# Designed miniproteins, single chains, continued (4): the designs that were tried, part 66

Each design is a single chain, and the fold is of that chain. pLDDT is the mean over its residues in the fold that is shown.

## One batch from the design tools (miniprotein)

Design m14422
Fold by ESMFold2-Fast:
Structure m14422 (fold): chain A 87 residues (1-87)
Amino acid sequence: DIEEKLKKAREKFEELKKKLLKEPLSELEQKELKLVEKGFELQLEREKDPSITDVEMVERVLEEAKKLGLPEEVIEEIEKELEELKK
């Protein structure tokens, strides 16, 4: 459910932007913001190439999360979502 995940990502992005107006983002929040930005870039690529599957989208998000050094708990949740999509 990529649309629901994008909606949640937009809500998180708006929350982080509002927080930034009052206080600096933590290192973790900065990484989360970069992950959300990557998700939007991938969605734009998918709009240009509709052959890109939900599985491929989540795999790309997982690669970015690992590259950014997000906590193992976040990585495990993304891996779980990827396994559910492969069923």
Scores: mean pLDDT 75

Design m14423
Fold by ESMFold2-Fast:
Structure m14423 (fold): chain A 77 residues (1-77)
Amino acid sequence: MSLEELVRAILEERGPQPIADVARAVGRAAGVPEEAWPLIAEGAAAALGRPVDAVVGVEDAPALAEGVARGIAAAGA
């Protein structure tokens, strides 16, 4: 499953959610340590130009996935 597919599935199942909540769900599903989940949220927020508590929907999935990928990369080094 791609990150975009995962983000879309989370938003379709749960409805619109804060970026921070999407980041936690993705971090858990991707096996990222809990200590790194804030970096995923920061990456997603930066990609959208919005705060981590901003509510997002399925239309944001591509930009969220890009930001999530950047956050995961930042968490690794």
Scores: mean pLDDT 81

Design m14424
Fold by ESMFold2-Fast:
Structure m14424 (fold): chain A 60 residues (1-60)
Amino acid sequence: MKLRLEAEEYLALGRLSKYLGLYEKAVEYYKKAIELAEKAGDEKLKEIAEKELEEVEKKL
């Protein structure tokens, strides 16, 4: 399975969790997205996930 697609799925789950106010779940999903994006070599996707993780952490 392609790691980039999994990273995109976790990023989407993080965004959905953030929208629903589930900030702890959003943090978990963004961290998984970062891990998978890094393994996939997708620095752009990793940066997006890191930025959104930082934003959500400020809400906790």
Scores: mean pLDDT 83

Design m14425
Fold by ESMFold2-Fast:
Order: sequence, then structure tokens, then C-alpha cells
Structure m14425 (fold): chain A 55 residues (1-55)
Amino acid sequence: SPEGRRQVLLDAMAEYNRRKAEIDATISDPDARDAALGQLHADISDDTARRLAEL
């Protein structure tokens, strides 16, 4: 449903923001931080695509 898709996207955005804030607070090394942010983006993108496919 459109509401289901909207909720998945809102949840994904909220999760990304929470995990990004944690990475920014805990990882001070720029290279490690960039790697962690890249992995976060991949993880959220994959999870979001999977959840959208299940609707």
C-alpha cells in the first residue's frame, strides 16, 4: 500500500539518522568513519529494498 511504502521509507530514514549519529559520536578517524558510513548506506539501502519488495 502507499501508506506501507511511506512508513518503510520513514523508518529507514530514522534508522539511518540514528546510526549515523552513533558513528559520528564514536568514530573519530576519518577513514574508519567514511568506511562505516559507506557500510551504513549499503545496509540501509539493502534493508529498505527488501522491505519494499515484501509489500
Scores: mean pLDDT 87

Design m14426
Fold by ESMFold2-Fast:
Structure m14426 (fold): chain A 90 residues (1-90)
Amino acid sequence: GPPPPLVEGEAEVTIEAKPGASEADRNRLEAEVSGRIRRAFQTALELAPADAPVELEIEGEITDDRVHARLKLRATSPEAVEAGVEAAKA
């Protein structure tokens, strides 16, 4: 039969750069955003059934004053998606 329908959840992570931020400061902010995205995906995977797909879609924007990422988590388990979205906010 067709694959089961996926539930979708979305989170945005935005971290503002301090005025005069160095390259090292910006790299640290990028690493923090990447860490939150990774934590979100891992949390969703841990709660999803072993035979159920978990999908992650990321759209990122880096400017002089901020690092922004929008993520979409899709899974058959609403609990997995909700937990992943909440983990991204932490």
Scores: mean pLDDT 77

Design m14427
Fold by ESMFold2-Fast:
Structure m14427 (fold): chain A 66 residues (1-66)
Amino acid sequence: SGVIADPVDRLYEQAKIAIEKGNKKSVEALVKTLERVLEMAEQRGDVDTANKARKAIEDLKAQMAA
């Protein structure tokens, strides 16, 4: 695949920094962006990106609920 950057890894990294800073609104916005990436990956049949996005969303939601 000619994809140069993994958007899921970048969004997850940004969300982890936002959690560290206590910026809940930024985390919520990044989770919504990851949900959009998941939707688009599922539409393309990109199983690897869809699985990464789903795991990232679950992990971030769990951290926000703690």
Scores: mean pLDDT 81

Design m14428
Fold by ESMFold2-Fast:
Structure m14428 (fold): chain A 66 residues (1-66)
Amino acid sequence: MSSEELRDFVEELRERLLSGEISEEEAIKILQETFGLSEAVARKVVELLKQGRLDEAGVLLVLESS
């Protein structure tokens, strides 16, 4: 995934979370299915997205994904 694709992904996921389109549990499942993350790591990414810390969320995704 390119840096632009990763940024677009995390921005879209954050917007869906903040609008209530998806729940935190659904976002965790999306992250686990898309990147192969553990539940604990996916939950941390969701926390970072809710805080607007998109760069940190992106770094965590790259480090923890297979």
Scores: mean pLDDT 80

Design m14429
Fold by ESMFold2-Fast:
Structure m14429 (fold): chain A 59 residues (1-59)
Amino acid sequence: TDERLKLASELVKLANQLGLQGADPDVVYELLTAALNGARGLLSPEELREKAERARELL
């Protein structure tokens, strides 16, 4: 499986979890946008990992 697609999927899961916890809509939107851009190859795996790590810190 493409690493970018796995990381993009993880960002979607993190965005959903943050949304359920009442996080700022802008944060949720940014993560979903990053996931889409990651899946499209517009973000590197390193950038996707950084965004996932920051999102986990908010949980």
Scores: mean pLDDT 82

Design m14430
Fold by ESMFold2-Fast:
Structure m14430 (fold): chain A 60 residues (1-60)
Amino acid sequence: MRALELVEKAKQAAKDGDLQTALRYRQEAWRLAEAIEDPEARAEALAAVDAALDFIRQTQ
């Protein structure tokens, strides 16, 4: 799922100290998650995006 790929890229950017890139990948992942027509897949993707935001905030 493209949204989950962007979530992983956001986490990696945060680990690398690139907060702006991490937030951009997170925003793209959120937009893709919102566009998912399957409610179950959308809920999973949105939960992953929320978890990534918490990770970015805790990482710096």
Scores: mean pLDDT 80

Design m14431
Fold by ESMFold2-Fast:
Structure m14431 (fold): chain A 55 residues (1-55)
Amino acid sequence: SSSEKKLEEKLEEAKKKAEEEIAKIKDPKKAEALKSIEEGANELARAAFKVSESL
């Protein structure tokens, strides 16, 4: 659907911005933790969208 396409575009933009911010972090452990959180947040957002479509 058009809504799903817009969600994917927003998630891709958010991912690029997150990657740029993470690249500025000097602590590699902190950068890796934030990358994992970002990946989890993306999966949660996609799952929430699928649930909302079924309602």
Scores: mean pLDDT 75

Design m14432
Fold by ESMFold2-Fast:
Structure m14432 (fold): chain A 67 residues (1-67)
Amino acid sequence: GLADALKSEEAAIEAAKYAVENKDVEAAVKKFKEETGSSLPLSAEGDGTVKGAEQLMEQIAAAGERR
């Protein structure tokens, strides 16, 4: 649902911010999975939502290093 998508987006932003600030993408990915892995209502529990967050975190970390 829309509310669940917004929560996932918020969690992804927070995880990405954590990765940039702490320079630890692996810990950020782990934290995102712990916070949203069981609360993601989308059937992407094996398909894509968490992987998208990993890619987003890497992109934001790389962008942070460019600044």
Scores: mean pLDDT 52

Design m14433
Fold by ESMFold2-Fast:
Structure m14433 (fold): chain A 59 residues (1-59)
Amino acid sequence: MLSEEELKRGVEAAERAAAEGDSAAANAAAHQIGKGTGVPVPTTSDGEEALRLAKEAAE
């Protein structure tokens, strides 16, 4: 399971990717958080949705 620091860095990476319009990078960050926390995260075409899923998986 990821530490709080690793979860924070993962969410920050997803935020940067979503802000830049890079949905693939935002999805990759969300998937990494989900794998580390055991939360299943679906792939989306929207970076903003991927960021939302990343934040949800980090909880």
Scores: mean pLDDT 77

Design m14434
Fold by ESMFold2-Fast:
Structure m14434 (fold): chain A 92 residues (1-92)
Amino acid sequence: MDALRAELDALVAQLRSEGYKVDVEVDGNTVTIKIETSDVTSLTAVVLVAIGLGLDGFEVEVKIEGNTVTVTIRASSEEEALRAAIRVLSSA
């Protein structure tokens, strides 16, 4: 878990350094990711990855509010939720 958490934290820091507003909340097997950017290509990629995760059996909720996308992922375990969150953020 600590390695996945560190990878997630590093991705968040990288995106923030690139001008994105990124917040990630982890609660057991549920991860909520909030991304705000004017880069429509990055937001589109995030939404497409979220759709793919939903098709792959994750419980996924996507909320779009202007230039903000919130993705909530519920998985079978915290490890799977963290891995899914990393996939979402790495697409941005």
Scores: mean pLDDT 84

Design m14435
Fold by ESMFold2-Fast:
Structure m14435 (fold): chain A 86 residues (1-86)
Amino acid sequence: MELARAEAERLGADAEAEELLARGYELLREAYEAELAGDTERALELAREAARLILEAARRGTGDAALREELVAEAEAALREVEELL
């Protein structure tokens, strides 16, 4: 994924962190698609897993601390949006 690659570079992360970010964003996108389809429970499950992977990737990085904080905030915001719809 283009976003995951760019963010991994900014984090100063290794290839494993890039894979975690790619998987996390893939699941986050699936979560948004499930939410749009009205499957809020599935969206929440996917968003929780995505948040976990993104957090793990951020922990592996030693670069941009602001980006690390933003990634965590993004994942938490997605979870809150889905939870508010339940």
Scores: mean pLDDT 70

Design m14436
Fold by ESMFold2-Fast:
Formats: sequence, structure tokens, C-alpha cells
Structure m14436 (fold): chain A 77 residues (1-77)
Amino acid sequence: PSPEQRRRAVELVMEAVKALKEGKYEEAIRLAEEAIRLNPRTRATGYEIMAKAYEKMGKEEKAKEYREKAKKARAEA
């Protein structure tokens, strides 16, 4: 990724965390997906955000899936 894409990905992660705290779970998922798209190095954090959002939405199967993706991404980082 370019330096601009890396910076924007970090901003998107911060926005996703804020969205989670505000109960905007679908927005948090969208922002996390955008961050991963711009910089795949954010995938561990992005997947953790998505997992927590799905958990808060009552989508336990999706939450478990993304927790496992986050764990794998951290092991590869």
C-alpha cells in the first residue's frame, strides 16, 4: 500500500472503533472492511472489530468466524 493508503487505513480503524462504541455495528463492519482493503496489515485488528460487531448484533456464528480469522492474521503478522 502507498503511504496515503496506510494512513487512511489507520484512520478507518479508529473510526470503526468509534462506531462500535456508539452502537453503529454495521458501520463498524464497513469501516473495518475498507481498512483491510487499503492495507491488509490491518486485517487482524479489522477482523477483531468485525467479530465484536457481529457478537453485539447477536450473530454468534459470524462472530466466531471473524475471531478465528483475527487469530490467524495475528499469527501471520
Scores: mean pLDDT 84

Design m14437
Fold by ESMFold2-Fast:
Structure m14437 (fold): chain A 68 residues (1-68)
Amino acid sequence: MSEKLKEAIELLEKAAEADPRVREILEKAIEYAKQKKLDEAISLLELVRDNPKVRELVLEAIELLKSL
């Protein structure tokens, strides 16, 4: 696994811990990212992008995934 992909997954795992209400969608995005379905992963992350508890972690993960 690339270092950027690993870092993105770790950020999303922290986001799921920060707000359990969005855990299911974040876990689905992690699974898509692991499957190299990066467009699908990013699309799911865009849906939770405006959540203030996870915004910073999600935006960083999106940038890492876009750079793969």
Scores: mean pLDDT 85

Design m14438
Fold by ESMFold2-Fast:
Structure m14438 (fold): chain A 87 residues (1-87)
Amino acid sequence: SLNKEFNLRKLKIKEEAEKLKEEAKKAKEEKKLPEEVVKEVEKLVEEALKLAEEAGFEPKEEERLKLLEKAEELLKKAREILEKAIE
């Protein structure tokens, strides 16, 4: 199984992804955020979730770390896009 650190990082990725999806939906409904911005955020979130899932099946520790780091980077980009568009 993945070590405790990788399991915690994967859990944090899932939690942030869920928060971003809810915030994007709320921003679309309340602030009339452009559809293209919502779609870009949703795409980045889905790509991050896919990478986190792939990390769970990767037997090489170094490759697992790279997949989680890439997922975290995509979520950070999604957060920045959403915050910039709302502000």
Scores: mean pLDDT 82

Design m14439
Fold by ESMFold2-Fast:
Structure m14439 (fold): chain A 66 residues (1-66)
Amino acid sequence: EAEKLAEELKKLGELYLKIGKESDNEGLIELGEKYLELAKLAYEDLEKAKKEFEALKKKLEELLAA
């Protein structure tokens, strides 16, 4: 499970980082970087990574709603 979560987080991080850089959106760039950090955390502390991922999902909804 840690490997699958890390892979998902890495893909999301790379996606939002790319979109943020291309659209010059600092919020999306920071969000992408946070997902990449969580991908590494998933191997070290799976439960903490899951909780942080849920928190970032809520922040993403707020960011996209603007």
Scores: mean pLDDT 77

Design m14440
Fold by ESMFold2-Fast:
Structure m14440 (fold): chain A 91 residues (1-91)
Amino acid sequence: VEEARRAALEALRGGLIAAREGEGEALRLGIAGALGGIGGLFDAELGREREAAVSALGAGLSARRGGELAGSERGKRLGLAGRRGGLAGLA
């Protein structure tokens, strides 16, 4: 529960950073990461742990790529953390 919630929050934070600092594709991927992170947090609050983990995985991937394209190491790291936490939640 807490791990999937944390992963979704990390993806949300990474996505927001990528959206704030990026343009074009980086902005689009940052927004996707932020929205997916919000969805994951919503699923976690409803006790939908698997759905939260899936959302964190997808959102983390988008946030990582968005952060990479935006040149944000913090956004990239937070997105990667969301991806890894999402994968761990599915195991």
Scores: mean pLDDT 84

Design m14442
Fold by ESMFold2-Fast:
Structure m14442 (fold): chain A 64 residues (1-64)
Amino acid sequence: AIKELELLQLQQDLENLQKAEETGDKELLKKAYLGLFAYYSKQGNLEKAQEYLQKAKEVNEELK
Protein backbone atom coordinates (compact mmCIF):
# COMPACT_ATOMS: atom_id res chain seq x y z
CA ALA A 1 0.00 0.00 0.00
CA ILE A 2 2.45 2.72 1.15
CA LYS A 3 5.26 1.46 -1.10
CA GLU A 4 2.82 1.29 -4.04
CA LEU A 5 1.86 4.94 -3.43
CA GLU A 6 5.56 5.92 -3.33
CA LEU A 7 6.16 4.10 -6.65
CA LEU A 8 3.12 5.82 -8.21
CA GLN A 9 4.45 9.23 -7.07
CA LEU A 10 7.91 8.35 -8.46
CA GLN A 11 6.37 7.32 -11.81
CA GLN A 12 4.39 10.59 -11.95
CA ASP A 13 7.51 12.65 -11.12
CA LEU A 14 9.54 10.83 -13.80
CA GLU A 15 6.75 11.39 -16.37
CA ASN A 16 6.64 15.08 -15.41
CA LEU A 17 10.44 15.27 -15.76
CA GLN A 18 10.35 13.73 -19.27
CA LYS A 19 7.46 16.01 -20.33
CA ALA A 20 9.20 19.10 -18.92
CA GLU A 21 12.45 18.24 -20.75
CA GLU A 22 10.52 17.71 -24.02
CA THR A 23 8.46 20.94 -23.71
CA GLY A 24 10.93 23.22 -21.86
CA ASP A 25 8.35 23.82 -19.10
CA LYS A 26 10.51 25.23 -16.28
CA GLU A 27 7.67 25.16 -13.70
CA LEU A 28 6.97 21.47 -14.42
CA LEU A 29 10.73 20.75 -14.39
CA LYS A 30 11.06 22.35 -10.93
CA LYS A 31 8.05 20.35 -9.66
CA ALA A 32 9.56 17.09 -10.99
CA TYR A 33 12.96 17.79 -9.38
CA LEU A 34 11.33 18.61 -6.02
CA GLY A 35 9.33 15.36 -6.23
CA LEU A 36 12.50 13.35 -6.93
CA PHE A 37 14.28 15.16 -4.07
CA ALA A 38 11.44 14.12 -1.70
CA TYR A 39 11.52 10.51 -2.95
CA TYR A 40 15.29 10.07 -2.55
CA SER A 41 15.22 11.81 0.86
CA LYS A 42 12.64 9.25 2.07
CA GLN A 43 14.80 6.41 0.69
CA GLY A 44 17.86 7.77 2.58
CA ASN A 45 19.78 8.40 -0.64
CA LEU A 46 21.09 11.79 0.45
CA GLU A 47 23.49 12.13 -2.52
CA LYS A 48 20.67 11.79 -5.08
CA ALA A 49 18.36 13.94 -2.94
CA GLN A 50 20.95 16.74 -2.86
CA GLU A 51 21.50 16.49 -6.65
CA TYR A 52 17.78 16.98 -7.35
CA LEU A 53 17.49 19.78 -4.78
CA GLN A 54 20.37 21.62 -6.53
CA LYS A 55 18.68 21.14 -9.92
CA ALA A 56 15.37 22.45 -8.51
CA LYS A 57 17.17 25.49 -7.05
CA GLU A 58 18.88 26.22 -10.40
CA VAL A 59 15.54 26.07 -12.26
CA ASN A 60 13.91 28.23 -9.56
CA GLU A 61 16.61 30.91 -10.02
CA GLU A 62 15.80 30.98 -13.77
CA LEU A 63 12.08 31.51 -12.88
CA LYS A 64 13.04 34.33 -10.43
Scores: mean pLDDT 79

Design m14443
Fold by ESMFold2-Fast:
Structure m14443 (fold): chain A 80 residues (1-80)
Amino acid sequence: DKEIKELEEKIKKDPNDAKAYNELGIKLANEAKVEEAIEYFKKAIKLDPNYKEAWRNLGLVLDALGKEEEADKYFELAEE
């Protein structure tokens, strides 16, 4: 995937780019690589704990994996 490679290059140049980690997570989730997507969303949140989109995206992929209780917690954090 050309977009994933471009985002990996961006992270290599700026490892503190929370937005690039979130975008990588979205692209990986769209390819059903949901466990990898979770790791990148967690990295985005670690860099920017106020990144509501990354919290919401974590909830969505956890819900897709059937982890509803964990997903609900992340959705609540995304709305606060």
Scores: mean pLDDT 82

Design m14444
Fold by ESMFold2-Fast:
Structure m14444 (fold): chain A 62 residues (1-62)
Amino acid sequence: VEKLLKELEKAIEEKNYEKAKEIMEKLRDISLKEKKSLSEIFEELGVSPEFLVKLLKFLSSE
C-alpha cells in the first residue's frame, strides 16, 4: 500500500491523470478487501489533509 501511495504522489506531480486513476482503482480494491474506507487507509498511511484536497482537485480538473 505504501508503494501505491508513492506512485500516486508521483503521478499527481507529473500530471498523469491516467496513472493516478489506475492507482486509485487499486486503492479502492484494497479498501474493499480490508473493509476500510479510502480515507481510513490514507489516515493509516499518514497522508495529510492537504494531500487529500490536492488529490480531489487533481481528479476533478481532468
Scores: mean pLDDT 73

Design m14445
Fold by ESMFold2-Fast:
Structure m14445 (fold): chain A 71 residues (1-71)
Amino acid sequence: GPAPEAAAGNASGGAGAGGGDLEQMKKAGEVGRKKALESTAGEGAREGALAGGADERHARLAGERAERAAK
């Protein structure tokens, strides 16, 4: 299956790039991990980054990086 840790890390990074604080980055990682367990690392990282306040572009990049890291 996808690596939930890749989703969590990349979601947190995407949220931080989008101007999120530490708390937002932590929540992004939690959302990304949970979503990746139910879908893919890329989808998890994208949704997590958005939850942490990232824009669509940063969320997309987080998803792409997580997919590569999970393979």
Scores: mean pLDDT 82

Design m14446
Fold by ESMFold2-Fast:
Structure m14446 (fold): chain A 65 residues (1-65)
Amino acid sequence: STKQTAAGIEAVAIGIEYGVSVKVKFENDTIYVQSGDKDPKVAEEMKKKALEIAKELGLKGVLLP
């Protein structure tokens, strides 16, 4: 879907900005975000940013540990 494509692009942009890899899973209108291989401080900041983007796209965001 258009929302899925937009969410994927934003997730990649976040990864580039923070210099880390982000695992993003899209199911229906929900985005699941996981960042298990980063500095905890950076991971927390990226999770917040991912939720913000999900809201802007009208999607539900879920953070995975």
Scores: mean pLDDT 61

Design m14447
Fold by ESMFold2-Fast:
Structure m14447 (fold): chain A 105 residues (1-105)
Amino acid sequence: DLMEEFYNTDDLEKKEEIARELEKEGRNEEAALIYAQIGAIYESQKKYEKAGEYYERAAELTKDKKEQIILYRNAAKAYEKAGKYEKAKEAYEKAEELEKELNMK
């Protein structure tokens, strides 16, 4: 089980590999969980552009709108810290549109 392998590894490269395998199997919610954790690891290493990219990947894979909003906001903050202001703006705009949709329903 790929999720058992994920819980038993501290290897970042192995976590990335497991997430890609989960995506190939259509296990998008589990892949999103792993990509979000990879984003947090890169953020702890001050690799903010990579952190933003992984948070965005996680947001794109989950169908939970509340989780998408959180992940896009995390991506935007990471991109700001990386000086990637255009990417940060795009991520904030995605979060705002999702929040607007959630509030209209």
Scores: mean pLDDT 87

Design m14448
Fold by ESMFold2-Fast:
Structure m14448 (fold): chain A 98 residues (1-98)
Amino acid sequence: GEEKILKTLEEMRENARKRGNEKAVEFIDKLIEELKKGLDSLLAYLARTAKELGVDSVQGLIDALEEKYGVDREDVKKFLKTIAELLGNEEFLKEIEA
């Protein structure tokens, strides 16, 4: 199941690299590092990132990652959707698609 998340992150990294967005590449590399430690580690890192950015919603996290790290909005949505689908979290999926 984690292989799909890794593939999505690797595609996001390549997209960020092609755009010359080094800050986005560095952030995505950190997500890949955390995923390699385990899905729980990745989720904890995302929760900590949301807290540090002062966001309390999925849309707020997507907006903050785009603004702060320059990650493509659609790439972030695809990544979060892949996590939500793996976890079977329908509420999280609805928030990503809003």
Scores: mean pLDDT 86

Design m14449
Fold by ESMFold2-Fast:
Structure m14449 (fold): chain A 71 residues (1-71)
Amino acid sequence: SMMKEEEEKRKQELLEEAQERMLEEMRKAKTRDEQNAAVARGAKELLDDPRVTPEEAGQAAQEAYRRYLEE
């Protein structure tokens, strides 16, 4: 149904926005501890949304960290 398709799209947008926020915070971080804290905060914020599973939050955090290391 269109409603489930739109819901999935909004969930993907939420995950992508969280990845961008984690990446931006990691770029502003001056220490590894601050980088780790930024990723942990992003994952925790994602888990506060009942639509997001722990696996999806973990994958988003892993992808943000991977993107940061490739810069």
Scores: mean pLDDT 81

Design m14450
Fold by ESMFold2-Fast:
Structure m14450 (fold): chain A 105 residues (1-105)
Amino acid sequence: SIKDKALEAINEARDALVEAMRRAQAEGKPELVRIFSEALVKLDELAYELEKATTKDEIISILNKMKEVLDEAIRRAEALGDTEAVELFRKMRDKINKLIEEIKK
């Protein structure tokens, strides 16, 4: 279902962020840990909203909120000069954009 695809996308992003946060902790990068941690909290909230979503428009709205979370994380990572973190968030955003386009068809 559309909802299952959206949940998979959020869960894949969460898993990638957990691994990235673990790596940032091991490398002693506290500002990156904070960026990943804050993004994870917001994605957890969106996953909870998605479980309650019943319409296509509600699912698209949640995915757009996910893009906003990722855009903020990109800006913060760019300010740190962390190219790997920027690239990770951009890949997640691109996957969400593609999913929104497929759902709108």
Scores: mean pLDDT 85

Design m14451
Fold by ESMFold2-Fast:
Structure m14451 (fold): chain A 80 residues (1-80)
Amino acid sequence: GIEEAQKLAERGREYLKKKDYLKAAEEFERAARLYEESGDYETAAAMYHEAAKAYEQAGDFKRAEELREKARELEEKAKE
């Protein structure tokens, strides 16, 4: 649920502080999925953007672009 997603996002932020970009990206992606499943599309999109940025910092440009596309789709869905 949303509480679990918040804890995953916090773990992602802690990994960013440690410059462990791959683990940060994985935690933000997990948080995004839980927000999406809960219907919080706006927060899910924000978490997918954070995951994409972290994947880019880790050198995984393909995964970063895939998650940015996912975030844009959810942003459109959130406008409904």
Scores: mean pLDDT 88

Design m14452
Fold by ESMFold2-Fast:
Structure m14452 (fold): chain A 71 residues (1-71)
Amino acid sequence: SALDEAIARLEALAATLSPEQAALLREAVKAMLDGDLERADRLGLELSLTLPDEQRVELGRLMHELARLVA
């Protein structure tokens, strides 16, 4: 499904990150899936500040797609 593909792409991104960054990403994804948009936004922002531009843009695209799929 599109949802499974979006989650798989986010996990692939997590695999390129430090353990601490990967944990933030997984918690942001979990918050999004749980409908906790405030927590997802906060964790996503915290993570994005630690990422180079290319990965930050990709994170934004994948999180936007995930949000659209769970709405």
Scores: mean pLDDT 86

Design m14453
Fold by ESMFold2-Fast:
Structure m14453 (fold): chain A 90 residues (1-90)
Amino acid sequence: KPGNGAISEEEKEAQKYLDLAEEYLKKGDYEKAIEYAEKARKLATGVSDGLVSSAYLVLGQAYKKMGDEKKAAEYFKLSEEYLKKALEKF
């Protein structure tokens, strides 16, 4: 991204786990998608609200694909809340 300044090591690692979570989600390995999305969320917490939002979005999509509509809705709500926090900085 042309506008990126210095990125923390935690943000870098969170991005790697998020990319991996999205790849597993595309492959239909929802358990691994959840595992890596949770790792990304933990690393991004307090570092990047945008990455936390993206991690919750993957969690919501994985649970929806697994038929857990209630958990999916909760994670989509958390994704939206963190996206709003990220946007409030602008």
Scores: mean pLDDT 82

Design m14454
Fold by ESMFold2-Fast:
Structure m14454 (fold): chain A 68 residues (1-68)
Amino acid sequence: DIQEKAKKLSKEAIEESKKLGLSEPVQKAVGQHAYEGTLSGIAQEPEVLAKVGKLGEEASREVRAQRA
């Protein structure tokens, strides 16, 4: 089920965002983007996983840049 896969990736993205100490709005945005990205990129499963990973890294870099 594509929807279940999207939910799983969204939850994983939110959990990683929480570990990085990101704010709730950023956590929700990352989760929502991962969910929609998975649904949109169904035919490109490896690419969707790479995008989810990059979102977490980009959010982490932005937080560090703001605090540095």
Scores: mean pLDDT 65

Design m14455
Fold by ESMFold2-Fast:
Structure m14455 (fold): chain A 67 residues (1-67)
Amino acid sequence: MTEEDLLMAAAMARLLRREFPDREVPEVPVLEREELLRGFELLAEEAEKSGALAVAEAARRLAEELK
């Protein structure tokens, strides 16, 4: 477990909340805007490597909204 793992976990929780608002999301640390942006960038890279294109697209979209 690294800081990057925690950032990706928080970004994933925010992505799940955005795409599935009726679902409870895991409790993760509250992150600042810059940390969330980094988390979404890491999540998008990892999702692309894994072939999870829908997750990569959602993460990039949320990163753009934070800019």
Scores: mean pLDDT 72

Design m14456
Fold by ESMFold2-Fast:
Structure m14456 (fold): chain A 65 residues (1-65)
Amino acid sequence: SEELIKEALEILEKILEALKKKDYESAKKYIDEYFELLDTLSLEEQEKVKKIATEKMEKVEEEIA
């Protein structure tokens, strides 16, 4: 369960790296993999992943602003 959460976060990092490189083809592939993995998680685990993802994205937005 914790291992699956870590895998989801690793895929999220791959999405962010692809977006930074403007590699939208790879980003789309990783996004699809990310949502497929989320479907295997419990609702509680999905919520935990979303919280971490949101915090990470907010920090990136603050650095750009």
Scores: mean pLDDT 77

Design m14457
Fold by ESMFold2-Fast:
Structure m14457 (fold): chain A 72 residues (1-72)
Amino acid sequence: AELGLKTAEELIETSKNEAVRQLAKRVLELLKKGDVEGALAAAEGAKYSAEEVGDEETKKAAERLLEAIKKG
């Protein structure tokens, strides 16, 4: 899942939002271990949590990670 790895690394480097950085680090760790299902679950859970608290930036980051992981 090269695209998922690249997207996670980019979010870690470019985002000033700590919640986005923490999510991206978790997804990166799971993808490096080959746990694609775990990476999808982490991103999906973060999306729902962000929606509950109205964190649009973290929600968009989670959606971007989900899309990237699913595409490869």
Scores: mean pLDDT 83

Design m14458
Fold by ESMFold2-Fast:
Structure m14458 (fold): chain A 62 residues (1-62)
Amino acid sequence: MKVIARVTKDYTAKKPNELTLKKGDLVLVEEIVDGEYVFAESLKTGEKGLVPKSVLEVVEVL
């Protein structure tokens, strides 16, 4: 199930497969990878990568 989530705080990618995000950005969560990370697309940049669940807040369930 895909959801739209809002970034709650700035996050800088620590690895090449992670997204760098700013507070207030929207992402499309495509897949839950594990207990800590989701695979998402930035709706601002179109970039895809891993994002910590801890920086996201669900806005809309698709």
Scores: mean pLDDT 81

Design m14459
Fold by ESMFold2-Fast:
Structure m14459 (fold): chain A 66 residues (1-66)
Amino acid sequence: LSPDERKILEAIAEAGEEGITAEELARRTGLSPERLNKALAELEKRGLIERVDGRYRLTEKGRAYL
């Protein structure tokens, strides 16, 4: 994982099963929208996170990375 990807994955893990919005992820991580969206796309592509009803959550595979 890149540093941005790991930071996002950890922030999503901290949010728990309720999930976290992209807006709150940007606020917590301090990443630009471009960097945030790029890292989110890579994490989804790798199956480490999922998006449900506008909120990002860890998959089982994502939890194993932490």
Scores: mean pLDDT 84

